# Designs tried in a protein design run: designed miniproteins, single chains, continued (2). Part 114

Each design is a single chain, and the fold is of that chain. pLDDT is the mean over its residues in the fold that is shown.

## One batch from the design tools (miniprotein)

Design m7957
Fold by ESMFold2-Fast:
Structure m7957 (fold): chain A 76 residues (1-76)
Amino acid sequence: MVRVLGVVVPPDVEVAEENLRTLGRAAGADYVLLYRDPSATEERLFLAEGESLEEAEARLRARFGPSAVLERRIAL
């Protein structure tokens, strides 16, 4: 069962995988999904805890619809 921990703005640094992994670990997440919301000009991080990366992605798409552009998927 995937639990959503939150949605956050990326830090004020280049959005490198190491930075996303560091942020995800600090938040206690199992998965970090970098996406672009069509209603937002900035990229967003979707933080999830759980058993499946596929379920985490399904939760993101359920919230933002199929129009959310998923740019990176990171398992911790």
Scores: mean pLDDT 68

Design m7958
Fold by ESMFold2-Fast:
Structure m7958 (fold): chain A 108 residues (1-108)
Amino acid sequence: EAARERAYRNIRAAVDTLLEIAKQTGDEEIIQKVEEARKLLDDRSDENMVKAAKIVIETALELEEKYKDDPELVSKAGGAIGRAEWALILLGHATPEELAKYRKPVPP
């Protein structure tokens, strides 16, 4: 499949995951950020997909910090980060090596 379509599906899945979490928490700030990323995906341009992926990463990191005592939520947020990072690689905006240098080991 075309890398662009795969990137779109990865970002879309991450947005859907974060929207589910936002609905469970009722966090209006998180809901607003996720909705912004969702709207960017309506235009499948590389620029908008990159912007959406970055919003997903930033929002998921914020969720991991705010809800650090919820291991299921932290796991889902981490998954969303991974999907968005992979989308950036597929779009040619990051390398696996660049992303790896900023990640700490995930606890088992």
Scores: mean pLDDT 78

Design m7959
Fold by ESMFold2-Fast:
Parts: sequence; C-alpha cells; structure tokens
Structure m7959 (fold): chain A 108 residues (1-108)
Amino acid sequence: SLRQQAIELLDRAIELVDRAIEALRRGDLETANKLFIRAGQEVDKASELIKQLGDQQVIEAMRQLNLQLVAAGILVSAALLGMEDPSVAIEALERVREQLRRLRRLLE
C-alpha cells in the first residue's frame, strides 16, 4: 500500500538522521551533511506518496517536518562551515527525528 511504502521511506530517513547525529557527535561534519541530504531525499519520496493519500492530518505533519528539515539544514551547513556549534545542529536533527516518528505513527 502507499501507506506501507511511505512508512518504509520514513524508517530509512530516521536511520539516516540517527547516523547523521552520531557523525556530528564524533566531529565528522562532512559525513553528517551527506547523511542529512540522503535523509531529505527519502522524505521527498515519502512526501509524493503522502500527497496521494489525501489525509489532511498527515499532510500537516509533513508540513511541520519540512519546516524542521529547512531549519536543520541551515544549522548542519553552518556547523560544516565552522559558523555554529555542532551541538545546535544535533538538537535540530533530534527535532527532525521526533517529527519523522510522529509522521510515521500517523501512517500506522
């Protein structure tokens, strides 16, 4: 089903975000940025499927996730450029992870 495919994509995105957080914790900023970009690609694929479902609650949760992804992307990039503490990027990715988990629960 479209819901099951979206869940699988969100599970991949959660794994990639967890790996990005661990990369930031060990100071591997380039790996963290690459993993974050891959997580965003999985979310984009899930978003296309979610639009097909037409569920307003799920669509609104996706909107909230997209706002957190934009904020996290800015902070991960700032950390990579040495303009921000990686701990701030970690907090932003933890918010992204929470929104991904919330969106996944709505699809069950």
Scores: mean pLDDT 90

Design m7960
Fold by ESMFold2-Fast:
Structure m7960 (fold): chain A 80 residues (1-80)
Amino acid sequence: SMEEKREQVRKRLEEELERLREIAKTLDPETKAAVLKLVDITRQAMAAKSQAELDALSAKYQQQGLEIEAFFAEKEAAAA
């Protein structure tokens, strides 16, 4: 049960990694760097050996995502 859930999370992380890489190909260097931080956290999560490490990396991923959203919102506001 726990192993099946871990395997399912790993598959989802692999799909997310592929999606982030595709998005990064078309972005400017600043935006690309921010998105690639999500790629790095995802890779670390896939290599994690304990549930505690996975939980910590999931929290970091969520926080980084929120910071990127805030960054884009601020850039859009500055451009308006």
Scores: mean pLDDT 73

Design m7961
Fold by ESMFold2-Fast:
Structure m7961 (fold): chain A 84 residues (1-84)
Amino acid sequence: SAELEEALRSAAENAKRQQELLEKWINTDEGLKQLEESLKDLDKVRDQTIDDLVSRGVMTREQAEQRVEEARKLLEELIKKAKE
């Protein structure tokens, strides 16, 4: 539908703006430190986060594990890019 197409376009534009703001922030020492802390926190609460998502019926265990790994990879890539 035209409404769905407009919503998807709007979501893509918003995601691009958020990415640009995030890229500016990660180039600061504070931003890099927060990303590194987020990665450590994700590792510490990985199993608990997966269990919570599955117990709430939000997604399957396989889907939850996939999403946590995707988040981890994104954080690792952002940290790597910020250090370059």
Scores: mean pLDDT 72

Design m7962
Fold by ESMFold2-Fast:
Structure m7962 (fold): chain A 79 residues (1-79)
Amino acid sequence: SEEQVFELEAESLEELLEKAREKLIEAGLHPVSAEIAAKEIREEAERKGIPEDAKLKLTIKVVKTDTHTKVEFEIEVIE
């Protein structure tokens, strides 16, 4: 499939990023690309002021184009 959507939950940012990396590799991304995406997710969490120990939800959308694979994501705190 050219488009895949994943929803991940974790008890901390570190756990969420590990799960995200694994799912991106499973979706067909090169490990280096998955690591770059995980870094971008971390930077977005820091920009939003999300605590390391918050319970988190991440929605990842992987879109394959003719030139690039695009990763879109949204991170949120869940109660």
Scores: mean pLDDT 81

Design m7963
Fold by ESMFold2-Fast:
Structure m7963 (fold): chain A 85 residues (1-85)
Amino acid sequence: MQEEAAKRAVEILEEASPEEREELIEAGVQTALAQGTREGPAQVAVAKAMADAKGDLEKLAEALRKMSASTAEAVAETLERGLRE
């Protein structure tokens, strides 16, 4: 579900350092672009909006909510794999 995936992604980014957050966002954008290419140019535009949000967690959450449920979940999983506890 998009809302749950967005919430999970935001929480991961909140726990990350500023430097780690930049790397996680880049990985998430790459995942969104790969998934978005299968779904069409509108999803690619949403992935770009995620990149343009940078460290603004509210803008990142909004971009994730505009993605398809499958793309949002893939992004959240990518962020989880990037952040080691």
Scores: mean pLDDT 71

Design m7964
Fold by ESMFold2-Fast:
Structure m7964 (fold): chain A 95 residues (1-95)
Amino acid sequence: SEEERLRRQIEELERALKSVKAFVDKYKDQFDPETLKKIEELIEKMEKLISEARQALDAGDVDRARELIDEARKVMNELGKLIREAYEKIQEKEK
């Protein structure tokens, strides 16, 4: 069903965010402070979007849940790009 598909997508986003948080915590002291702040802001935005998507699904609002999941995916892509760029800079400093 569509509801089961969207619930699985929310669970995938929750797992991805947990992995991102673990990575950020591991390298926290090595990130530039301004970059870390942007990462933390995007993580907070992700948590809000995932929470709202789950609430929408629980209320039976499939269309709203889909919109929130799509927005969360965009934020996750931005977060992933920022983390990759930050990690590359950390690697360059170790040389």
Scores: mean pLDDT 86

Design m7965
Fold by ESMFold2-Fast:
Structure m7965 (fold): chain A 100 residues (1-100)
Amino acid sequence: GPPDLEAILEHLRARGDDATARALETYAELSKLYEELKDLPQEEKKRKLLEYLKEKLETTDDPAALDAYKAEIADLLGLERPASEYSVEEWLKMIEEELK
């Protein structure tokens, strides 16, 4: 991972920049997941990414994290942004249809 991500996050939170810290944590999480899936066939990689992102949409309440996950879903589904124009329920429905 990037050197000392925890120190960067601590610094951001100490100055009250919690939204940026949360977004960076979410992107670091997604980067790690992409590394874990890098050797899989593209269709299997896409499926596992969408399954992961679906779970995160169902379990995440933080707006900055949700925006990061929605942006990734839009990219994986080939949708034009703005991802913010879709509800969480609509995103979950689109993921379920893609996984079928």
Scores: mean pLDDT 77

Design m7966
Fold by ESMFold2-Fast:
Structure m7966 (fold): chain A 100 residues (1-100)
Amino acid sequence: MKVTFHWTDGSTVEAEVEEEEGKVRARATLPPQTLKKGDLIGVSALAKYEKSTLRVHGDESLEVVSETTAKKGELVEGALRNISDEPVEATVTAELEEEK
């Protein structure tokens, strides 16, 4: 299973994942990026479970905009928005969770 982070400069980072009890956690060290207010960070993965939700997490300067649920083999997506008035270097994490 692979999770891809999409950065504002158009770069992507494919993260290694760890699986525990119906959850896949993606940890990625993203290259430092400068975000402007309203800039988006995207996350995408293929659903691993029969019903999978992609959860995204960032620091206090980032607002969760979207998290999606999909069936196994379909695309799941998440997005975070920079809500800071100043440029921010940001890191994000993602978790793909089995929904029942």
Scores: mean pLDDT 73

Design m7967
Fold by ESMFold2-Fast:
Structure m7967 (fold): chain A 97 residues (1-97)
Amino acid sequence: MSPVTLAVKVGPIKVSDEEIEERIERQIREAVEAGVPVMLALVVESEEAAKKALERMRKLAEEAGLEVVGEYLLKTDEEAAALVKRFEEEHADKLEI
């Protein structure tokens, strides 16, 4: 039960869309190489902005041929970091073989 989490820190709303897309593309590439389903997580101040960004992320994942297991709208960087850390710990257990 270890889907790869695609987490994008939108943090300061002043981060360019280009930087966000670059981060998503890198994480999608890593997920494709791993051959695992993906989980989308996004940190934003506005729920409307978050939904639009998640829709964009989902389309990029679908174009890359990835299965999207779940979508998460997070309101703080701490929640995003905790989610990523949890999945890294779960993946570490599987890498010990």
Scores: mean pLDDT 56

Design m7968
Fold by ESMFold2-Fast:
Structure m7968 (fold): chain A 81 residues (1-81)
Amino acid sequence: RRIEEVARRATELVMAALESHETDGELMAEQAVAAARTLGRRAGLSEEQIEAVAEVIREAVRDPSTSEEEIYRRLLEALEA
């Protein structure tokens, strides 16, 4: 299912950003958001869905205590809203 695929790939982007050891967390969040926007447009998501995903990614990158499964759940909720 398209929404589940986007949520999984966006979760992978967040996990990669958290593992990058980059000193600028804001830069890593925006890079993950840019990649997710490209994935969302390819998957045929609306701009509203893409913005909802971007918000979840920014929050998840800023909170390293959030589990991979929790990030996936939040992304799936954003895409289904």
Scores: mean pLDDT 76

Design m7969
Fold by ESMFold2-Fast:
Structure m7969 (fold): chain A 95 residues (1-95)
Amino acid sequence: APKVAPVVLGVKDDSETIEEVLKELEEAVKDADWAVVVIVDQGSKDNSVEKAKELLSKFPLKKIEILVHEGDIENPADLAEALELARKAAEELAK
């Protein structure tokens, strides 16, 4: 089975900083075959979510699945829901 990295990424109007954040994430997942990234969007009004999706799609991974969940990563319920989405998607990819 491929090694799948489940990731949760919080985003709020971060279009100018998202490239730096994603460079750190790319290094963190470099040893995985596939990744699942759940973007927790706190109602961004800029293009940060779209930019994040485009940059994530360019990661040097065999496959990356990108999911968007509306919420606040600092809210325990929203974080738990996003983590469960990432976990389930990672399990489905590993089949």
Scores: mean pLDDT 77

Design m7970
Fold by ESMFold2-Fast:
Structure m7970 (fold): chain A 72 residues (1-72)
Amino acid sequence: SIQTQLQLNLLKMVQGATQIVIERLQQKLQQAQKAGNQEQAKKLQQTIDYEQKSLQQIQQQIASLQAQLDAS
C-alpha cells in the first residue's frame, strides 16, 4: 500500500540519520581512546551500544515492512 511505502521511506531516512550519528560517535570514541580518557571512552561506548540497538530495531521494522510489500 501507499501508506506502507511512505512508512518504509520514513524508516529508511531515520536509519540513514542513525548510521551517521553512530559514525560520528565512533570517531569521538577513537579520539577519547587516543587521549587516554577512559571515562569519556566508556560513556561514548555506552551511547554507541544504545544507538546500535535502536538501529537494529529500525532495520527489523524495515525488513518486516519490505516483506509485506514484496508479498503484495
Scores: mean pLDDT 89

Design m7971
Fold by ESMFold2-Fast:
Structure m7971 (fold): chain A 65 residues (1-65)
Amino acid sequence: GAAERAAERIVREAGLSRERAEEAVRFYLKNGLDGDKTAVWLINREGLSPERAALAARAIEAGFA
């Protein structure tokens, strides 16, 4: 489904593990489909750089577009 495609894009485009990508997708869905909020969560919770978090947020939004 869309969530699985979004996770695959995060792995490919942001270089996260599948497990971390799936966590990011769950956060995105639970928190109102907000890419910016998801990027901030990835920085604070998972320790991603702002650049990698932005890539992950764009990948997830594209996966659900």
Scores: mean pLDDT 84

Design m7972
Fold by ESMFold2-Fast:
Structure m7972 (fold): chain A 99 residues (1-99)
Amino acid sequence: MTAETMERMKELDKKGLEAAKKAIEEGRKAGLSDEEQMVLGFLAAMPYTIEILGLISEEAARVAERLRAELERMVAAGEPVERLVELVRRANAEINAIL
């Protein structure tokens, strides 16, 4: 990895964490459950995570993009939060296995 790529990853990671924290805080204020707050945080960070993965591994980025599309479809269909949480756990496991 170049120094340029590492700096970009650090910037994206920081933005993703900030986005997740803001989403979690808003969910907490709205009286959402811990699981619902986690899902909101994950969704807010996903765009930044996908960009980071794209800098490291095309395969990992493709997995993240596919899982994001599935998650967005489930949210649109009104799937229960427990199923969204399971998708998030599976996404993390798959990406970690590739990296």
Scores: mean pLDDT 80

Design m7973
Fold by ESMFold2-Fast:
Structure m7973 (fold): chain A 78 residues (1-78)
Amino acid sequence: MTREALEASVEEVRRQMEEFLKELGLDLEELLALPTSKQLEKAEEIAEELSKKYNLSKSKKLGIEIALSLEISLIKAV
């Protein structure tokens, strides 16, 4: 992956994350401003709310938590 392709991919992930969080009543910039420990805590809270709303399995809930944490880290790294 080139830097240009990576930046384009991260921008798309950022856009999708912003739209997703806004649907949940959350702000992406506010989330990104939090310390890493608080970002992980928020990702766990979001995963729990989605798990309850959509009756997801424990494995699906964990998958969402990991995916959110990785996407936040990727956005912050670029």
Scores: mean pLDDT 74

Design m7974
Fold by ESMFold2-Fast:
Structure m7974 (fold): chain A 60 residues (1-60)
Amino acid sequence: SRKLVLEFVAEAIRKIGDVVDYELKLRQAGDPNAEAKTDELLAQAQKEFQQQLEEVDRQI
């Protein structure tokens, strides 16, 4: 349903925002691996979002 799709999009936006905030925090702490660590978190968030979309598609 449209509501489920919009909820997934909103959750994805929230998770991306959390990762951006985490990267900024790591950079402020002087972590030279901040970008690499956040790239891994973004890849995980993308995978989770894709799995949720596939589940919705199976129920439509």
Scores: mean pLDDT 77

Design m7975
Fold by ESMFold2-Fast:
Structure m7975 (fold): chain A 71 residues (1-71)
Amino acid sequence: KEELLEQGFKIRELIIKKGYENTTDEDIAKELGISVGTAKRIRNEAKKLFSELAKDPEKRKELIDFIRSVK
């Protein structure tokens, strides 16, 4: 889903800023406007989403653009 891709990139930015251990489910829920339970699940899925993006040429380009924007 498009929303999951956007949420994945937002979580990546949050993790870069605070580190994985310091990024709480509440922080993610606030950033994405979702429940804490959903945020916890999405945080665990972000890593898998980025792996899948790397396999798709169109999504890979999108991933590369995001990586460049957050460097």
Scores: mean pLDDT 61

Design m7976
Fold by ESMFold2-Fast:
Structure m7976 (fold): chain A 99 residues (1-99)
Amino acid sequence: SKSDKRKEKILEYLYEKDEWKSVSEIAKELNLPKSTTRKHLNELYEEGLIIKRTDASGNTLYEISGVGEMLLIYKKNNEDDEKTVEAVKKRIEEDLKKK
C-alpha cells in the first residue's frame, strides 16, 4: 500500500543516514507532510523497527533499531518476501520430518 511504501522509505532513510533525526528533518528530506511523517514514525516505533529519544530542547529524535536494520537487509537481499517466507517454512517442515 501507499502507507507501507512510505514507512519503508522512512525506515530506509534512517538506515542510510545512521543518525538521530527529528520529524521535521525526515519530513523535509522525504518531501512528506509532518503529520503523515509523525503517524508513520509512531507506527514504526510500535512495530519495534525504530527507537526514539527526547533531546535537551524537548525534540523527539528517531533512529533505526537493530530489528529494523535486519528487516531492511532481509528485504534488500530477497526478491519476494512471500517466496522467502514460504522457502523458510518448507525448510522447517523438512527438518521436522527428519526427526
Scores: mean pLDDT 77

Design m7977
Fold by ESMFold2-Fast:
Structure m7977 (fold): chain A 58 residues (1-58)
Amino acid sequence: MSEEEKAIEAADKGGALAAIENGYATAESARRYAEVVGRKEGVDGEKAGEMAYKYTPD
């Protein structure tokens, strides 16, 4: 699994994208949550946060 694929999976696994889609979080909040989940899953937290922010709706 590539680093980019792992970062995307960590962001989604953390529910960051789902939280935004349901109106419970902003892109910034999702990014922060993905950073924490990314670190626990062994992915670069900053990279996981960047990917969450990139793939969130406006």
Scores: mean pLDDT 65

Design m7978
Fold by ESMFold2-Fast:
Structure m7978 (fold): chain A 91 residues (1-91)
Amino acid sequence: MQSLPIPMDDPEARALKERLAELSRRADEVARRFAELGQTTAARDFRLKMYELGLQINEALAAGDYATAEALLDELERLIDEQERRVEELE
């Protein structure tokens, strides 16, 4: 088997990066809403968790481990969905 370099314009890598950007935007909005409601601890803890997952996703993408990146993005989206519901209940 021949080893090929991972293309920088790989469609799968691009789609995963675009998904990360969208989820990061949603996460920032959720954290902002928690902070505006005076839920400063919830905002801080959520930002920390998002930062940790974001690092892991970027490391997986840099390694060309798209399966791990997708699984981490699924976890990130699940957490954002849960926190979006939580913030709606506080409004």
Scores: mean pLDDT 80

Design m7979
Fold by ESMFold2-Fast:
Structure m7979 (fold): chain A 115 residues (1-115)
Amino acid sequence: SLVERAGEEAGELAAALSVLRGEDHAQAVLTSLAASLAQAGVSEEDVKEFVEIAEKVYEEKLPEIAKLPEEEVRARYREEAAELAELFKQLAKSSGASGTPGGGAGAGAAGAGPP
């Protein structure tokens, strides 16, 4: 599922960031991403699954990523960030919440003629 894929990418992103910073950033990253998914209209159950998968992947990938050269970790961080951004767009689209303030283009066109 998109949620599972996003969770896997988030876990790897958090691991790469933690390695690059030399500090545990998992909670900050995952909390921020979970809030973004909730705002995008993703269900509470899917957000919970996302966090659980991301935490598991983070623990699994952290020792692997820590063994990589710095250039590889930086490249991985950039790649995971780009993939997550794309997955979040897909999740927002599939949940029907586009986050558009003040009327969608399609709805606006329909309302252009007063009754």
Scores: mean pLDDT 74

Design m7980
Fold by ESMFold2-Fast:
Structure m7980 (fold): chain A 95 residues (1-95)
Amino acid sequence: GSILQKMLEDQKKMNDRRKEVDQVIRDARDAGLTDLAQRIQDLRNRLQQLRDNFTALYDATNGNISRSTVDAFSQQQAAVVDELDKAVAEAKAAL
């Protein structure tokens, strides 16, 4: 199976989620939930940094990334996504 194909599908799902997250950040700020909005923004930025670091590694290796490196990235991404999902759910419940 193509590891690259799975990464592209995960990337697409994350891009769709970004639009929702960006809207929740705006709605939370408008509602006066400033600390929660900042927490969601910080988690979004951390997720982007993790992705940028992985892209830099991909470019540096000309795409020759081990499965263990891809799995480690997926685990790190899943942890940040879990924190982000909880913060977004908290914001939606407060709106």
Scores: mean pLDDT 81

Design m7981
Fold by ESMFold2-Fast:
Structure m7981 (fold): chain A 93 residues (1-93)
Amino acid sequence: MEEVEKKLKELVEKIRNTPDEKERIKLAEEMAELARERVREAVREELEAGKKAEELREQIAELREFIANSPLPPETKLYLLKVADAVEETLEE
């Protein structure tokens, strides 16, 4: 957990000091992946504390319905559904 936060801070500083646009995009993508991992861990901590599990499950169900009925490309829908699946799996543990 502390390692992820430290790496996020390092990535922010690298992005800030990188003049190459392509390199900045790559660093931003890495930062987004680390942020997802941090969110997943935070959700697990809230679940262990007995907080918000019911609320989060309801939000995930709404998100799935929204994605299914949205006019988004099929590929984009699959990516978003994978994110919903990851959060739901965290809530079941």
Scores: mean pLDDT 63

Design m7982
Fold by ESMFold2-Fast:
Structure m7982 (fold): chain A 65 residues (1-65)
Amino acid sequence: SPIEEVEKLRDELLSVTRDPRDQEHLQTVSDYVIRQLEKTKDPAERQRLLDDYKAMVRGLIEEFR
């Protein structure tokens, strides 16, 4: 599910982030996206939310590795 994919990406990012403040910020943003996915009924909008989140975290994961 899109929510499970967001959770997986969040956990991967958190595992490489060392600063507790950055960890808290990343968790807050990820929780926001999950809440929007839960509230959004339109499958196309859910897919856009997931794609936008994936694009955001992709560069960060590569940067921190």
Scores: mean pLDDT 77

Design m7983
Fold by ESMFold2-Fast:
Structure m7983 (fold): chain A 55 residues (1-55)
Amino acid sequence: MLSEEQLLHFVKTLAEKEKLSEEQAIALARTLADDLKLSDEQTERIIAEVREFMK
């Protein structure tokens, strides 16, 4: 995964398939964002989208 959109799509897909909790999905998103060396702003944007998806 190379873009924010691809990262977000992957996290959402995995959370749905594996029935991850919100905390697990957020932890996954943070780990992947760190691996991709995204900025804090980009990371928080992804986390906000993951939280919204998990409601």
Scores: mean pLDDT 79

Design m7984
Fold by ESMFold2-Fast:
Order: C-alpha cells, then sequence, then structure tokens
Structure m7984 (fold): chain A 62 residues (1-62)
C-alpha cells in the first residue's frame, strides 16, 4: 500500500540521518512527496520532526 511504501521510505531516510550516512535518494524522494528540499527533509529528521514529515507526505498522497 502507499502507506507501507511511505513508512519504508521515511524509515530509510531517518536511519541514514541517524547513522550519519544520509541517503540522498531517499531524502530527495521524501522531499518531492512533501514539497520540500532534501536539505529541509534532512534537518527535520535530525530535529526529531519525523512524525510531522510523515503527516505532510501522507496528506500529499491522500
Amino acid sequence: SAIDEVDRLLASAYIGVAEGKPDREALERVGRLAGLSPEAVREMLAEGRAKELADLVLRALG
């Protein structure tokens, strides 16, 4: 489902940031869905705003 795909994508992006090895492709993909730059996505994840980011992505998908 779209929700499962979004959850996997967000988890991948978050893990990369948390481990100090940002997944640029995952950040770009999340950014396109949320209407944000990859840099903004990385900063939100680093600030612990993952739930806010997930809400933006899910709203964009319906």
Scores: mean pLDDT 81

Design m7985
Fold by ESMFold2-Fast:
Structure m7985 (fold): chain A 62 residues (1-62)
Amino acid sequence: GSNKGGVIELVLALRPRHAADLTRFSSLDEAEAREVLALMERHADDPEALRAALRTLLGVPA
């Protein structure tokens, strides 16, 4: 099964910089992994905004 909540927590804890790392840690495809990296760059100084954006992107309920 998909563990999208676990992906969000890994992103916030580990701050991966490469799409390949995200695809290795999760069932994200390459396009989804690249969108996660773009959100991390956009919200580099705001972890709460990053968490909210990741929840929206990955379809995790509030």
Scores: mean pLDDT 73

Design m7986
Fold by ESMFold2-Fast:
Structure m7986 (fold): chain A 69 residues (1-69)
Amino acid sequence: MTPLQSLPPDVRDAALDTVDAGLDAGLSPEEIEERVLAVLLSAGVPEDLARAVARELGRGVERDREIRA
């Protein structure tokens, strides 16, 4: 399972909402990764897991931009 899939559904939804908001705002993959990390840490996700999820979602944004650019 990916790190994202190991999160509770409510925390996972919050992380995905953060990605969507960042994409709508035109943020970079790195900026989205930082915002997701902050949200996950605030939700009590362990630092190692929070970093893994934030990086996974940041890479997803980077790949999407490479395909569309």
Scores: mean pLDDT 78

Design m7987
Fold by ESMFold2-Fast:
Structure m7987 (fold): chain A 89 residues (1-89)
Amino acid sequence: SEQEQQLIQRMDQEVDLLNSSDPEVRRQSIRNVLDIGVKLSRTGTQDAIDKLRATRDRLLQIGQQESDPRVSQQILFASQYIDNLIKRS
């Protein structure tokens, strides 16, 4: 659906914001990723599940490279949360 494609595009934008030099922008982005992830998981479509899998893997990579330990822990938690959404879909 058009709404689903908008959520997929927003997910990409929010994940890109995890590269921001501003830690507050990165924290807000984590929250937005989780909100979008829940909405995508509710659609149950293949495109949404594929996006959740790609997002999970990308969050794991970013979290491992994140120099701020608190932000790193939040990103790695978000990766695990998205993985759990996939398992329940």
Scores: mean pLDDT 87

Design m7988
Fold by ESMFold2-Fast:
Structure m7988 (fold): chain A 95 residues (1-95)
Amino acid sequence: SEVEKVKKRLEELMKKYGMTPEQAVARVIAELTGLKLVRLPPGMTLEQAIELVEKHGIVVVSDDKETLLAVIDTLVERGYISEEVGKLLKEFLEK
């Protein structure tokens, strides 16, 4: 299943590449959607981060769990990822 492939990839990114949960989730989003991944600039608001996804197809990487949860919700609402994948990514961050 797609959910099992995503779960395996998240585990690989953390175990093999030493990524944090936030970094692994952002990387998987980029791989699933084909959207460009960029680091969150200092002073950027949550609203500006959401706008980058909607207008420019850019996923913002942040160590802020709340920002990533909002990005996941936007990607599900826009149809970039399935509701099942979005739920898995959120559960992974909530641990």
Scores: mean pLDDT 76

Design m7989
Fold by ESMFold2-Fast:
Structure m7989 (fold): chain A 84 residues (1-84)
Amino acid sequence: MQEELEKKLEEKNEEIKKISQEGLDAVKAAKEGKLEPSLENQQKLAQIINDGTRGKALEEQPLTYEKTVELVQEPLREVEEAEK
């Protein structure tokens, strides 16, 4: 059972790496108001926030785009700085 937990953790890390590229694009589009507010887009942004900020309140209530943009601004800055 412990090996199953390790495998899931590694699989989640790989998923986060892939989502980070798509999420960065989605966050920028949301901030500019170009991203259509939809459940799928909210879930992608929520995944970045959950894994980046370690805030899991998103499981209880859906996040609005305005709040999502604010919460992701800090991780977004770090990602942009790391890329340069």
Scores: mean pLDDT 53

Design m7990
Fold by ESMFold2-Fast:
Structure m7990 (fold): chain A 80 residues (1-80)
Amino acid sequence: EEERLRELEEKRRELAREIARKLDQVALDFLESLAELRGRAPVVAAPDTSLAELDQLALEKKLAPVLTPEARANLERQLE
């Protein structure tokens, strides 16, 4: 029976990696949509989450290679 357990565990790890990767892509699209909505009426604004904070997350995921080393260090500190 251990063969089935090993197959399930390996398949679980592979699926987890694929889900994490796809989730990151979906998060990028979501953050981009939020950045576009930021220019509209604040009816969509949530008080628990600042738009600046979401914008910084979008910068890290979409523009990380374009950021200056100092700006990137600041973003990493805020995200941690």
Scores: mean pLDDT 56

